# Ledger of designs, part 18: designed miniproteins, single chains, continued (2)

Each design is a single chain, and the fold is of that chain. pLDDT is the mean over its residues in the fold that is shown.

## One batch from the design tools (miniprotein)

Design m4628
Fold by ESMFold2-Fast:
Formats: C-alpha cells, structure tokens, sequence
Structure m4628 (fold): chain A 65 residues (1-65)
C-alpha cells in the first residue's frame, strides 16, 4: 500500500536526520506513483512536513496505513 510505504520512508528519513523539505519531497515522489485516494493523503502529509510539522505528517500516514 502506497500510504504504508510513505509512512515507512518518512519515518526512516526522520530517523536519519533529513530536513522537513527532504521528507516533503520524498512524499511527493511517492504520491506521483500512488492511486488517487492514497495520493491525496500522502500529499496532505507532504504539506504538513513542508510546514515543519513532520510528527503530524508521520502520524497522519500511520493512521491512514
């Protein structure tokens, strides 16, 4: 499931000390390959990450997975 992959990738990037922008960019890449319903959730998480709300983005993806 694309949302589960997005959650795993975002969590891994945060663990590695990636910036909020790097996490947002990765989520947008995953969204491009996702089904419409999954894409909407992943893009919402990307917007949260871009705003510096990385923990909220990860929680959203976890709940949707």
Amino acid sequence: KSVEDAYKQALGLKEQGASPQEIADKLREIAKKSKPDDKEVILKAADLAEQGKVDEAIELLKKAS
Scores: mean pLDDT 83

Design m4629
Fold by ESMFold2-Fast:
Formats: sequence, structure tokens, C-alpha cells
Structure m4629 (fold): chain A 97 residues (1-97)
Amino acid sequence: MLLEKAEEAFKEGKWEEARKLYSEYLKEKVEELEKAGEGEGLKLTEELAKLHAEWLLKFAEKFAEEAGLDLEEFKKFLEEQEKEVKELIEKKRKELE
């Protein structure tokens, strides 16, 4: 239920809602692991780890964009690096020709 709601919210572009719903789903699954016993607990842990990795990939870009830090800083860094490298190459070419 919560996972389905999280996926729906993600598809609708409601990133914060999707994150909260997914977090609630993880809490429920952790409680299931405590009750599942040794053998089933191991299987559920593996499935949960795979699911968590998939959701981290889905949210990585959106979390960075929502925070406005990593993506904006990364874009500025790329722009400055491109200018600096271009200037170095042009300077080197002019010195040789």
C-alpha cells in the first residue's frame, strides 16, 4: 500500500510526498524483519536491500535538485572548469603558433 502510494506520488512529481511514503514503508518492513524469524528474515533483508537501492537511484537526482545545492553547484563548477580549460588550451595554442 505505502509503496504503491510512494510510486504514484513519484510519477506525479510529488517528490517530498513520495519520500515520506517510502520512509513509512521502510519502517513497516523493518518491523516485519524483526517478526519474520531467521530464515525468512534473511530473505526479506535481501529483498529490502534491493528495493532500497532502486529507490535511492530514483531519488538521487530529485533530492539533489530539491536541495538546490549539488546540482546548482555542480553546474557552476562545470561552467567554470570549461572556461578555465578552454583558456588554457587557447593560451597554449597561441604560444605555439
Scores: mean pLDDT 64

Design m4630
Fold by ESMFold2-Fast:
Structure m4630 (fold): chain A 97 residues (1-97)
Amino acid sequence: EADKYLAAGEEALAREDYQTAIAYYQKAIEADPSNARAWLVLGEALARQGNLQQAIDAYRKARDLALQRIDDPEYQTLLQAAERGIAALEKKLAAEA
């Protein structure tokens, strides 16, 4: 039941407990690996924790899943969020050079 783990992860994220949020989002992905939302919020939590490359990888997975359902407005929103996340983190990684 991915939705229960997503809700628990969102509560942890709201109190800045990124480690707990990541653990719950990983459980959501274990329950449903095709849940684009779970991959997106995993990317957000990883980025806030400073795991930029892992966050980019999670966002890319969310993007690829959203592209499979592009005619759905919900998935169009997820696609835009994932693409913004990838672009922002790639700029941060380039700035470290």
Scores: mean pLDDT 85

Design m4631
Fold by ESMFold2-Fast:
Structure m4631 (fold): chain A 118 residues (1-118)
Amino acid sequence: AAAAYDAGLAYYDQGDFDKAIAAYSQALAADPTSASTPLALNNRGNAYLALGKYDEAIADFNKALALDPTFATAYSNRGIALKKLGKTAEAIADFKKALALNPANLAAQANLHIAEAD
């Protein structure tokens, strides 16, 4: 539901990532076939990433990308999680895919440069 999704955004902005995850999970359970489901998955993945829960973050980004393979931001975010787990080659592939879909993605550009320098 939109109300649960909006609550998730508000909790994320406040740094309350556990409450953000709970709110996004409620939104996903209410409307699993919604066109906004990839965005809710990406945002819950970001909350997991902020908490250092990299495997849970990757699972959400994988599901978001399965639903929307053109979601450049989800590739960039999955790349960050993969790099945190030491999966540098997989992270580089995701950053390159994010840039191919959106060349103006400054975060993906910066992260690709850092990953390739290692």
Scores: mean pLDDT 85

Design m4632
Fold by ESMFold2-Fast:
Structure m4632 (fold): chain A 64 residues (1-64)
Amino acid sequence: SAETEATLARIAEATGKPVEEVRRGLLEVAALDDPVVRAAAIHDLSRASGLPRETVAALIDALS
């Protein structure tokens, strides 16, 4: 969706990473079986991007 692509672009700009690397990283987080480890990864991405944890979690759900 346009919202998903726009949010990916914002994270790419904030982190200095290519969009394809950001997408791959988010899919890796989506594949984590341990909910505690997944929550920690979402928190780290939130801090790195400046986006709310809820926004990062919704983006991961949209990609998976």
Scores: mean pLDDT 82

Design m4633
Fold by ESMFold2-Fast:
Structure m4633 (fold): chain A 70 residues (1-70)
Amino acid sequence: SLSDMIEESLKELLEELEKIKDPKEKVERLKYVIEVLKELMKTASPEEQAVIEKGIKELEKKIEEEEKKI
């Protein structure tokens, strides 16, 4: 399903983002991904919205952790 694909893609994105050593660059990348996910939310089904919202919350938590290093 699309929700399963979104969950898996988010896991892969988080793994790639963890490779970025510069906290400022990492925060910029995380913010960009959140913007893309928020746009997807506008046309998503309720089931898809739940998965996307969970992903956004995980990314926002990562931003908070990285911004403390800047």
Scores: mean pLDDT 79

Design m4634
Fold by ESMFold2-Fast:
Structure m4634 (fold): chain A 55 residues (1-55)
Amino acid sequence: DLENLLKKMVELVEELKKKGKSDKEIIDELMKKFGISEESAKALIENYKKIKELL
């Protein structure tokens, strides 16, 4: 389920931002956990609030 996958990725971004992780650290964690590209991880970080509003 793509929607559930996006929700989990957005939740991870929020969790790591609350922990004070850098964008680079968040990108690395998204790539490791979800197997996505660096470009996709960067787009998620830039747009996570908008994506969250749609979920």
Scores: mean pLDDT 82

Design m4635
Fold by ESMFold2-Fast:
Structure m4635 (fold): chain A 74 residues (1-74)
Amino acid sequence: SKEEAEAALRQAGKALAEAMSLPRTDPRVPQLLDEAIANAERAIKLAEESGDKGTLEQARIVLEAARRMRESLA
């Protein structure tokens, strides 16, 4: 549903924001980024199913940001 898509996006955004608030060396950062990626991918799927273009676009932005940060830690 649209509500579930928005909830998944909120979870993704919260995890990304928390990761960004921590030092890059914090062992929680990779886990938070993986959580952000998983929830952003879920938000994309749910937004596509519900036709929620706004949530879809925001979820894609969060996914790309979280992926780039995760890659920088490798």
Scores: mean pLDDT 89

Design m4636
Fold by ESMFold2-Fast:
Structure m4636 (fold): chain A 68 residues (1-68)
Amino acid sequence: MSDEEIARKISGLTGVSLETARLAIELVKEAGPGADPIKIGEQLAERTGESLSKATSAAAYAKIALGL
């Protein structure tokens, strides 16, 4: 599955923007297998203005979808 397909899936499931979903994928890949969805969610919320709950869900979903 391409990163764009994962981003669309995250956006549809969590309600975050497609831009936020792409950033979630980038941050999770950067952090690797030890990625903390809460910490990444905090960074996403700060950078995008999304709610912490939606941002954390996007990060968690990205981690699962990437197999990390």
Scores: mean pLDDT 83

Design m4637
Fold by ESMFold2-Fast:
Structure m4637 (fold): chain A 45 residues (1-45)
Amino acid sequence: HMEVGREALERIEKARQELAKTNSPEARERYRKVVDEARKLAEEA
């Protein structure tokens, strides 16, 4: 499950880049969800 943490960080970075490009409410919500899920995965790792 070590790779899960790395994938979570990559998803955060992707969502951050999308937020920077579109600056839409949907992109903000997506980024927030990805960060929250990555936080949970980090607690398990």
Scores: mean pLDDT 72

Design m4638
Fold by ESMFold2-Fast:
Structure m4638 (fold): chain A 55 residues (1-55)
Amino acid sequence: MTPEEIFEGTREALLLAGASEEAAEKAAQILADRRRNNQAPSIGDILEISKLISE
């Protein structure tokens, strides 16, 4: 899965779940950047995403 596919899929899923566009894009960017660098998301990344979508 490419970073672009991760970005698009994550953004779409979060928007469908009721997140704001800004929060969905920020969360998608975090995950896409990790994939671009061949890294798995960290617990810190997951917590940051959770904070973004809880507001």
Scores: mean pLDDT 78

Design m4639
Fold by ESMFold2-Fast:
Structure m4639 (fold): chain A 84 residues (1-84)
Amino acid sequence: MKEKAEKLLKEAEEGLKKARELYQSPDVTVRVVAKEAIEYFEKAIEYAKKALESTDPVEAQKNIDKAEEYLKKGKELLKQAESL
């Protein structure tokens, strides 16, 4: 469980770094999508950290599920921004 949360945290941090790089784009359309991706990756990081800090297995799983959902949305937006 903790190993999965650590993997999600790492992937979200990597996604956030890429989204921040795209947010420096001169293209307004790319910046708008990148900004939305940043918000989702920040949420994924928040929930992954909560999962790592959780002592209750049920609470840890809820935080993992939320981190996965936000990470998925962030990755979809990042891929969209990269395609522009």
Scores: mean pLDDT 86

Design m4640
Fold by ESMFold2-Fast:
Structure m4640 (fold): chain A 55 residues (1-55)
Amino acid sequence: SLTDEQLIDYIQSYGARYDVGLQKLIKELGATSISEVLSDPEKKKKVIDYLRETL
C-alpha cells in the first residue's frame, strides 16, 4: 500500500545504494542513473512494480 511518491523516496534515500535487487534491475534495464529510470515511463513502471512485490 505504498504510494508511487513513497517508493520514489525509498529509491532515492535508500534503495539505489543498498537494495542489491534494485541495483541489478536498473542495470538490466540499461539505465545509467536513477534520474534516467524516473524520466523513462517504462523503466519507472518496472522498478515500481518490483518494489511493490518486494516491500
Scores: mean pLDDT 80

Design m4641
Fold by ESMFold2-Fast:
Structure m4641 (fold): chain A 62 residues (1-62)
Amino acid sequence: SLEELKQKANELFKKLSPEDRDEVEREAMRVALDLLNQGYSREEAEKAALETMIKKAEEKLK
């Protein structure tokens, strides 16, 4: 669910440096904007952005 994705993203983001957090947020925002520009719904764009945030945050924490 979106709520579970938001909780997971928040937990990972608390562990990131400010620089890594900013980088991951920029990548997630780009994913969301690209989907919105293609005609996807706000909910679909938000889900994809959150999944991108989680993936990239996990990569930074390895």
Scores: mean pLDDT 85

Design m4642
Fold by ESMFold2-Fast:
Structure m4642 (fold): chain A 101 residues (1-101)
Amino acid sequence: KKEELIEELFKLVDRDGDGYIDKNEFLYFMEVAAEVLGADLSQVVPFAATVFKIYDKDGDGKISFEEFKELVDNLFYVLGKRPGDKEAFLEKLIEKLKERE
């Protein structure tokens, strides 16, 4: 299910296992997501930094699971790309993150 896929994705991005995503973990996630969607990687770095600030609502330099879930729900809008199957996209993203870790 979509919710279970988002939980697995969060755990893979949260390399420190502290229950939060830092800026470097987030940038890596955005690069992999853009690659899977076929988005232009040349714009990912400055754009990802801006998006991180938007979802870091507490300003603590960390993204919680709830903020990450909101980001994933809006990810296709954020990246300007749309997959035909959101669950298949999440499964492919999980595969790529496991491969690169």
Scores: mean pLDDT 72

Design m4643
Fold by ESMFold2-Fast:
Structure m4643 (fold): chain A 75 residues (1-75)
Amino acid sequence: MAVEKARELWKKADEAEKKGNSFEAVDLYIEAARLFEEAGAVPTPEQLWKAANAFRVKGDTERAEEYRARARELA
């Protein structure tokens, strides 16, 4: 299911970050966040902040602001 795939990608992102592959981690965090939303599951505030930072690193300021706002609402 989409939620299960999202959790798997998030774990891969955390592992990539631990291995020093921050660029891959950023891409995986973004993809996992999209799958969580597609499945109707609400990410945690911490996950939303990580996704917002990932979008900002990628230069997608509009999406970064959207995720930042959602994280603030849930904090």
Scores: mean pLDDT 77

Design m4644
Fold by ESMFold2-Fast:
Structure m4644 (fold): chain A 64 residues (1-64)
Amino acid sequence: GEKDIEAAKRAAEEGDGTGAAVAAAEASYNGDKESGLEGIRYAEEAGASPSAVGAARAALDKYG
């Protein structure tokens, strides 16, 4: 939801790509596909590792 997008954006602004990827996965787990996609974008922009981005995308595919 909105809180997950805000958490992902904040983590990305702080340079925490892993935190942004975690927020994206949590959004997807809650069934919010749009917030999951947005959070993945912030994670990638913040330089999240390929494994962290992959985990967030897997959560989106399974739950979003």
Scores: mean pLDDT 78

Design m4645
Fold by ESMFold2-Fast:
Structure m4645 (fold): chain A 57 residues (1-57)
Amino acid sequence: AEEYLAKAEEALAAGDLETARRLLEQAYRSTSGASSEEIARNMARIAELSARVRAAE
């Protein structure tokens, strides 16, 4: 999840909103199997970055 979140931030900074969205989807899928706290952190970060992608459109 963390790897995909970092790449999503890079794509968003570059203005590549489609790539950022796809990377956020991959981050969401990769949170399975983590601790409850780790899942909560990843979900919060995904929500934040997704909101930024929507605001940029």
Scores: mean pLDDT 75

Design m4646
Fold by ESMFold2-Fast:
Structure m4646 (fold): chain A 68 residues (1-68)
Amino acid sequence: MEKGEAALEELRKKLEEAKKTSDNPLIITTYEMSIRRVEELVAQGKGEEAVKLLEQTELTIESIEKLL
């Protein structure tokens, strides 16, 4: 079933894409910090919290992209 590992892999993939497409270092840093946090949650067996953190990260990135 859904594993926190899936959220972790999704974040890692988004970070690599952001490194190629984004000129905003805050976006890169946000993904890196979220990846570290999700790794801790996965290690604790908190897959649901890991998925929620992925969603929160997406919202944070959207907010950053709207800053001009």
Scores: mean pLDDT 77

Design m4647
Fold by ESMFold2-Fast:
Structure m4647 (fold): chain A 117 residues (1-117)
Amino acid sequence: LDRATRLMLERIRNASEEELPSLRFLYSASRNQTAFAWLYLGLIYYREGNYKKAEEYFQKAIALDPNSATLWYLYGEFYFSLGKYEKAIEYFEKALALDPNFEEAKENLKKAKEALK
């Protein structure tokens, strides 16, 4: 996971409720609809409690770039945060299938498996 992506994710995760509309505008107003822009919109909608919109944008991100280990990993983290450990495992395994050296995916896969007993 590169530093710029990590910092952006931390910004979205730690943003106040008052900051979320501004972040949503920033990514939705982007002319260049990258897979990561759609992922960030999904994370913002998740933080706002709009899980239907979050899922919609996550699916758009994966459809645009299905071979990104990073996108599958971040989608897995989303389900891990929801306590949906079986789904998180599925997506972390997909990330590792694309990048076997993805240390963060290995660590979180272990944690998700331990959470299931």
Scores: mean pLDDT 78

Design m4648
Fold by ESMFold2-Fast:
Structure m4648 (fold): chain A 67 residues (1-67)
Amino acid sequence: SREVVLAESDVATEAIKLAVENTLNPSEEVQKKLDELSEAVNRAAALAKAGKDEEAVRLAEEALRKA
């Protein structure tokens, strides 16, 4: 549970950075990264709700690596 919260926090921080970058200088590449992170966050949240915390953390970490 704590690991899921920390991984989600890291993804949220990266998403905020990308959102700021996209606001200052809009880019389809940055928008695509934001969309991919958003999808990964939603999937990780669903896994965490199902009690699959380890899978949720792995998915969030993989999304963060791709960002």
Scores: mean pLDDT 74

Design m4649
Fold by ESMFold2-Fast:
Structure m4649 (fold): chain A 75 residues (1-75)
Amino acid sequence: SEEKKKLEEKIEKIDEEIEKIRKKIKELKKKLEEAEKKGDEEKVKELKKEIKELEIELGILEIEKATLKRFLKHT
């Protein structure tokens, strides 16, 4: 059905956004390790904050995806 197709497309878009955020977190964690090795306390604090904010965003998207998957399963 058209409704099922729209839900699948929305889930795919959320999956793409989740993967982009996961890649950003991975890159920031590498930068965090480098900043920690250098003893750059200011950069360490900045990177930890950015990682935490992205992890919160990731959690929200994962919940939204799970909700849409439940709708799709019962459609």
Scores: mean pLDDT 87

Design m4650
Fold by ESMFold2-Fast:
Structure m4650 (fold): chain A 55 residues (1-55)
Amino acid sequence: DEHEKKGKEYEAQGKYEEAAKYYGLASKTYPDDSPKAKELERKGVRAYLKAKEAA
């Protein structure tokens, strides 16, 4: 998934706002209630919280 790859790249670069955005987009490409969608949603929330802490 292109969005998941971008999320990982941005997270590795410390760009947590961008990482959260792309993890969120990636989760929407999977079926509702899938473990993968929930995993990506959790990664997005985690990145979002890190972005807020960095302020």
Scores: mean pLDDT 78

Design m4651
Fold by ESMFold2-Fast:
Structure m4651 (fold): chain A 63 residues (1-63)
Amino acid sequence: DKLKKEAEKLIEEARKYFEKKDYDTAEKKAMEAIKIASQLGPDGEPIIKEANEILKKVREAKE
């Protein structure tokens, strides 16, 4: 599934940018992953969960 692989790649990129402390880019990548994963129905749920965890960590890092 091309969309699933694309969403998973966006999650990997979001984590990479978070580790680099580029929180704005990490947030944008996580949000794009949610947008794509929402089109996958139940198969997208694990990706949406991971993206939301990244967004929570970004929010906590920004205070």
Scores: mean pLDDT 83

Design m4652
Fold by ESMFold2-Fast:
Structure m4652 (fold): chain A 72 residues (1-72)
Amino acid sequence: MTAEAFAARMAAKGVEAGEKGDPYESALEGAREAGEELIEEAEKESEEHGEKARAALEAVLAALEQQRELAR
């Protein structure tokens, strides 16, 4: 999967987890775990893939933190 597709999916899962009571924490934890896995796999393929994976994870975490602050 692409880093952008992964980032979008993790953000969507965060919204869905909201119906279970912990939307932002669950989304952040899931994104971080999957992001670390994706970065490791991407770095095995190439340096560029690792760079893209890190950028995607950063974007997802930033978006989730922003939504979390707005929901406070």
Scores: mean pLDDT 68

Design m4653
Fold by ESMFold2-Fast:
Structure m4653 (fold): chain A 65 residues (1-65)
Amino acid sequence: SFVELIREMLEILRASPTPGAGLEKVMAKLKEAKLPDEQRALAAEIASLYTFDPELGEKEVEALE
């Protein structure tokens, strides 16, 4: 599901040694997931926001649940 994909995305970002490494893994996963463009754009926005501002990123994910 989309929500499970977002949770996996956050786990990757939290576990990654650098924001750049986390974003690379997340973007590759989003590409492989073959999501509708709107969901892919939202997931990419959340990932980018999380690396820039983790507090705002967490709130975006909470809004999806």
Scores: mean pLDDT 73

Design m4654
Fold by ESMFold2-Fast:
Structure m4654 (fold): chain A 81 residues (1-81)
Amino acid sequence: SPALAEARRHIDRALEALEQGNYEEAKKHLTEAIRAAQALPDPSEGARLITAAVLHGVGVAIERNDEKGLEAVKEAIKEAS
């Protein structure tokens, strides 16, 4: 589906931005990924995708000992709500 493809594209870009230390770009793309996942016809599929994206983002931040990366993930979740 277009919404699934859009969510996946934004997740990939958000994770790439986190690895590069580009926190504004990471927050932007993760926010758009969450919004795209929320637009999926199956709420369960959307919730699973959001959970996976958030856990992966948190994992990247923890591996890098990156407090700003973790903050970017938290802000993206709040902004998408």
Scores: mean pLDDT 86

Design m4655
Fold by ESMFold2-Fast:
Structure m4655 (fold): chain A 83 residues (1-83)
Amino acid sequence: GEAERLLEEAERLLKKAIEYLKQGKYGEAARYAKESHRLAMEALRLSEGDLIPRAIGLVIASIGILYEAGLHSEEGEELFRSL
């Protein structure tokens, strides 16, 4: 359903955030992680049963990547504090 589609998109964006983080592109990493977090939160609102743990996992992971990006960039710090 819609929740699964949002989770797939959140996962795709989080993977991009991780790749940017590995490249030292902290601003891009932060923006992708913030958008992943937004979609994961929306998916969590729509989730039932077995989708709930998956949505929670993505919310936590996106916060972690955004936090790491924030340690290395002003943009990342600002986006992390806006969570």
Scores: mean pLDDT 89

Design m4656
Fold by ESMFold2-Fast:
Structure m4656 (fold): chain A 66 residues (1-66)
Amino acid sequence: VSNSDIVAEVLAEYGISKYSIAIDSTKEKDKIIVLVHEEIDEATKEAIAKVLSEKTGNDALVSQYE
């Protein structure tokens, strides 16, 4: 199962279907960056980021695409 599959599964649980993914490998650990193209609150962003980091073993950031 790829990191992209994990992101898709987690975002689907929160009802999010419009997003883009980037992986930042400039640090020793990869960082998964998720840009959500739908309106979500800050608590939801933090919850998704925590779940993603736990499931992938990488740092995760969830941000609003603007």
Scores: mean pLDDT 76

Design m4657
Fold by ESMFold2-Fast:
Structure m4657 (fold): chain A 62 residues (1-62)
Amino acid sequence: NAALEARHAAVAAEIRKTFDEMAKAYKDYPKNPEESEKKIKELREKRDQLVAELTALQAALG
């Protein structure tokens, strides 16, 4: 299913972007600890949701 394949690719790309944003937030932590901590928490929640969706999409594509 082309739609499921496209969604899988999109979710995988978003996970990669989320990891990049987390790395940046950790790097910025010493400059702005409060904002960085909040951002890291939000990114962790987003990552967990995206990983769950990716797993479900992989099962649907198999």
Scores: mean pLDDT 83

Design m4658
Fold by ESMFold2-Fast:
Structure m4658 (fold): chain A 71 residues (1-71)
Amino acid sequence: MKKEAQEKIAKLAKEAKEKFEEAEKAKKAGDEEKAKKLYLEALKLVEEIKKLAEEAGLSDEEVEEAAKKGL
């Protein structure tokens, strides 16, 4: 069901945003290794969102709307 996939995408989008924010804070603190790790984790979450969207048959517009709800 598309709605269930959109709810999962919203959660993953929120986690990805938090990881990107943590990565920026780590970089500002000089912790390049932690920043890189957090960045890669965020990118993996974005990849998972794309897979869920494809499996659920969501359009790019529906994916963007779901991601915004997670923010």
Scores: mean pLDDT 79

Design m4659
Fold by ESMFold2-Fast:
Structure m4659 (fold): chain A 61 residues (1-61)
Amino acid sequence: MEEEAYREAVRRIRELLDAGKTLEQAAVSAAKWLLDKGYSVEEASRITARAVREVRAELAA
């Protein structure tokens, strides 16, 4: 379940960046989406941080 949420968070962040949002705005949106799905603040923060790290790595290379 958490791996699927992580993959969807990465996808959402990429989509928002393509739409002209900043990485910070995209991260906040992904975290709110995870909270709405019933994840705790700690879980949402962990998943979002992992997704942001992945997207940053993709943008750098």
Scores: mean pLDDT 82

Design m4660
Fold by ESMFold2-Fast:
Structure m4660 (fold): chain A 114 residues (1-114)
Amino acid sequence: QDLINAGVQLLKKKQYAAAEAAFKQAIALNPNNALAYLNLGNVFLLQKNYDKAIAAYKKALSIDPDDLIAQVNLAVAYNNASKTDSAIAVYKSILAKYPNDTLAKANLAALTAA
């Protein structure tokens, strides 16, 4: 928990390498820490390393499949990676469970308007 809290503070300061190290250390102590993988994905997303962000979010969702934040961030990473069909599929999955999610509705509408 302290490693996750330290990593989040480093991420807010844009100290991405130090934040990555903290989250990787949290994973080394507990390989089933879905929150550590979610935050590792956030580090990669902010660095615009979309393929690594996608892999980290998928790992978080393999541990906690109902994590809505990880699902939304996965769709954002797919869209930024120009994997538009994958992003659409994730937003449709979110809306099937949460039909009033305004962010998922807005993002899906934007992706399907082309």
Scores: mean pLDDT 86

Design m4661
Fold by ESMFold2-Fast:
Structure m4661 (fold): chain A 103 residues (1-103)
Amino acid sequence: MEELIEEARKLIEEARRLIEEGKLEKAIEKAHEAVRLAEEALRLAKEKGDREGIEKAKEVAEEALEVAMEVLKRAETLENILRAIGVALRAIGVILDAELILK
């Protein structure tokens, strides 16, 4: 679980650097991977009743949402827009699921 969160955070930092370089497609691919890891971390944390793990998975999903929204603001192609929307919706799903558990 901690390894999933650390890898997801690394992917988010890579995505932010790629945005600064104008590499939006690669940035959204990294954000997509980060959301997938956050989804896996949330599932595992829920199974174990790990409240801290749930909070960390939510935090990573919130950061991935920020990256997706930044890509959406800068995107000039329909493909990048749709990919950013897809990542944002999945990140919102993780955030809402975590909030329902954490209250």
Scores: mean pLDDT 86

Design m4662
Fold by ESMFold2-Fast:
Structure m4662 (fold): chain A 92 residues (1-92)
Amino acid sequence: FALAWNNLGAVLKDQGRLDEAEKAYRKALEIDPNFALAWNNLGAVLKDQGRLEEAEKAYLKAVQIAQEKYGVEHPSSEELGVVVLKLAVEKV
């Protein structure tokens, strides 16, 4: 069910409907707050809206969830966090 809301958010984002995409991703997270992909996608929408500080927080939550789920103890995990974390940190 959370996946369906996440997929709806992606379609809405592709249509340029960023506010509705944000709401769909937030609904996915209401159903499954440990859905790392939805946190990552929410960060991307927030970044597209110019809300860089909120995007950073969403990306960091995606990394934290991935670390908790897989037992990775550092945020510089190359497979899970480096690209997401770099996008959050490079707010330029």
Scores: mean pLDDT 72

Design m4663
Fold by ESMFold2-Fast:
Structure m4663 (fold): chain A 74 residues (1-74)
Amino acid sequence: LLEEAEKLYAKAKELGEKAAKGDKEAMKKAAELAAEAVKLKAKAEAEKTGDEEYAKEVEKKAEEELKEAIKAAE
C-alpha cells in the first residue's frame, strides 16, 4: 500500500509538471492520482496504528480536495 502510494505520488508529480505548462486535463489527472495516493497512505498508517477512523477522515478530506481541484481545472 505505502509503496503504491509513493508510485502514485511520483506519477502525479509528472502530470503536475505538464499541468504547470497549461494542460488542464493533466491537472485533473494529477489531482486524481494525488487523492488516491493520500487515501492509500492513510490506510497503511491505520493498519499500523489501528486508527480506522483516521483513514476515513483522510479519505473524506481527499475527496473534497479532489472536487475543488477539478472545479479549479475547469
Scores: mean pLDDT 75

Design m4664
Fold by ESMFold2-Fast:
Structure m4664 (fold): chain A 55 residues (1-55)
Amino acid sequence: MDPELVARAREILAQHGGDVDAAAVAILNDDELLARLRAEGIDESTLVPFLESLL
């Protein structure tokens, strides 16, 4: 996975105090970031498990 995408996801998690659900909603409202995650194999159904793996 692109290290910059992991860094951005970690930053969003930190901005939401580690709240995975809030971070997921923020990412789902960012069309560009969501498109980049989809290119790496992360879709709406795998987004929450992916974010949990970063904690």
Scores: mean pLDDT 82

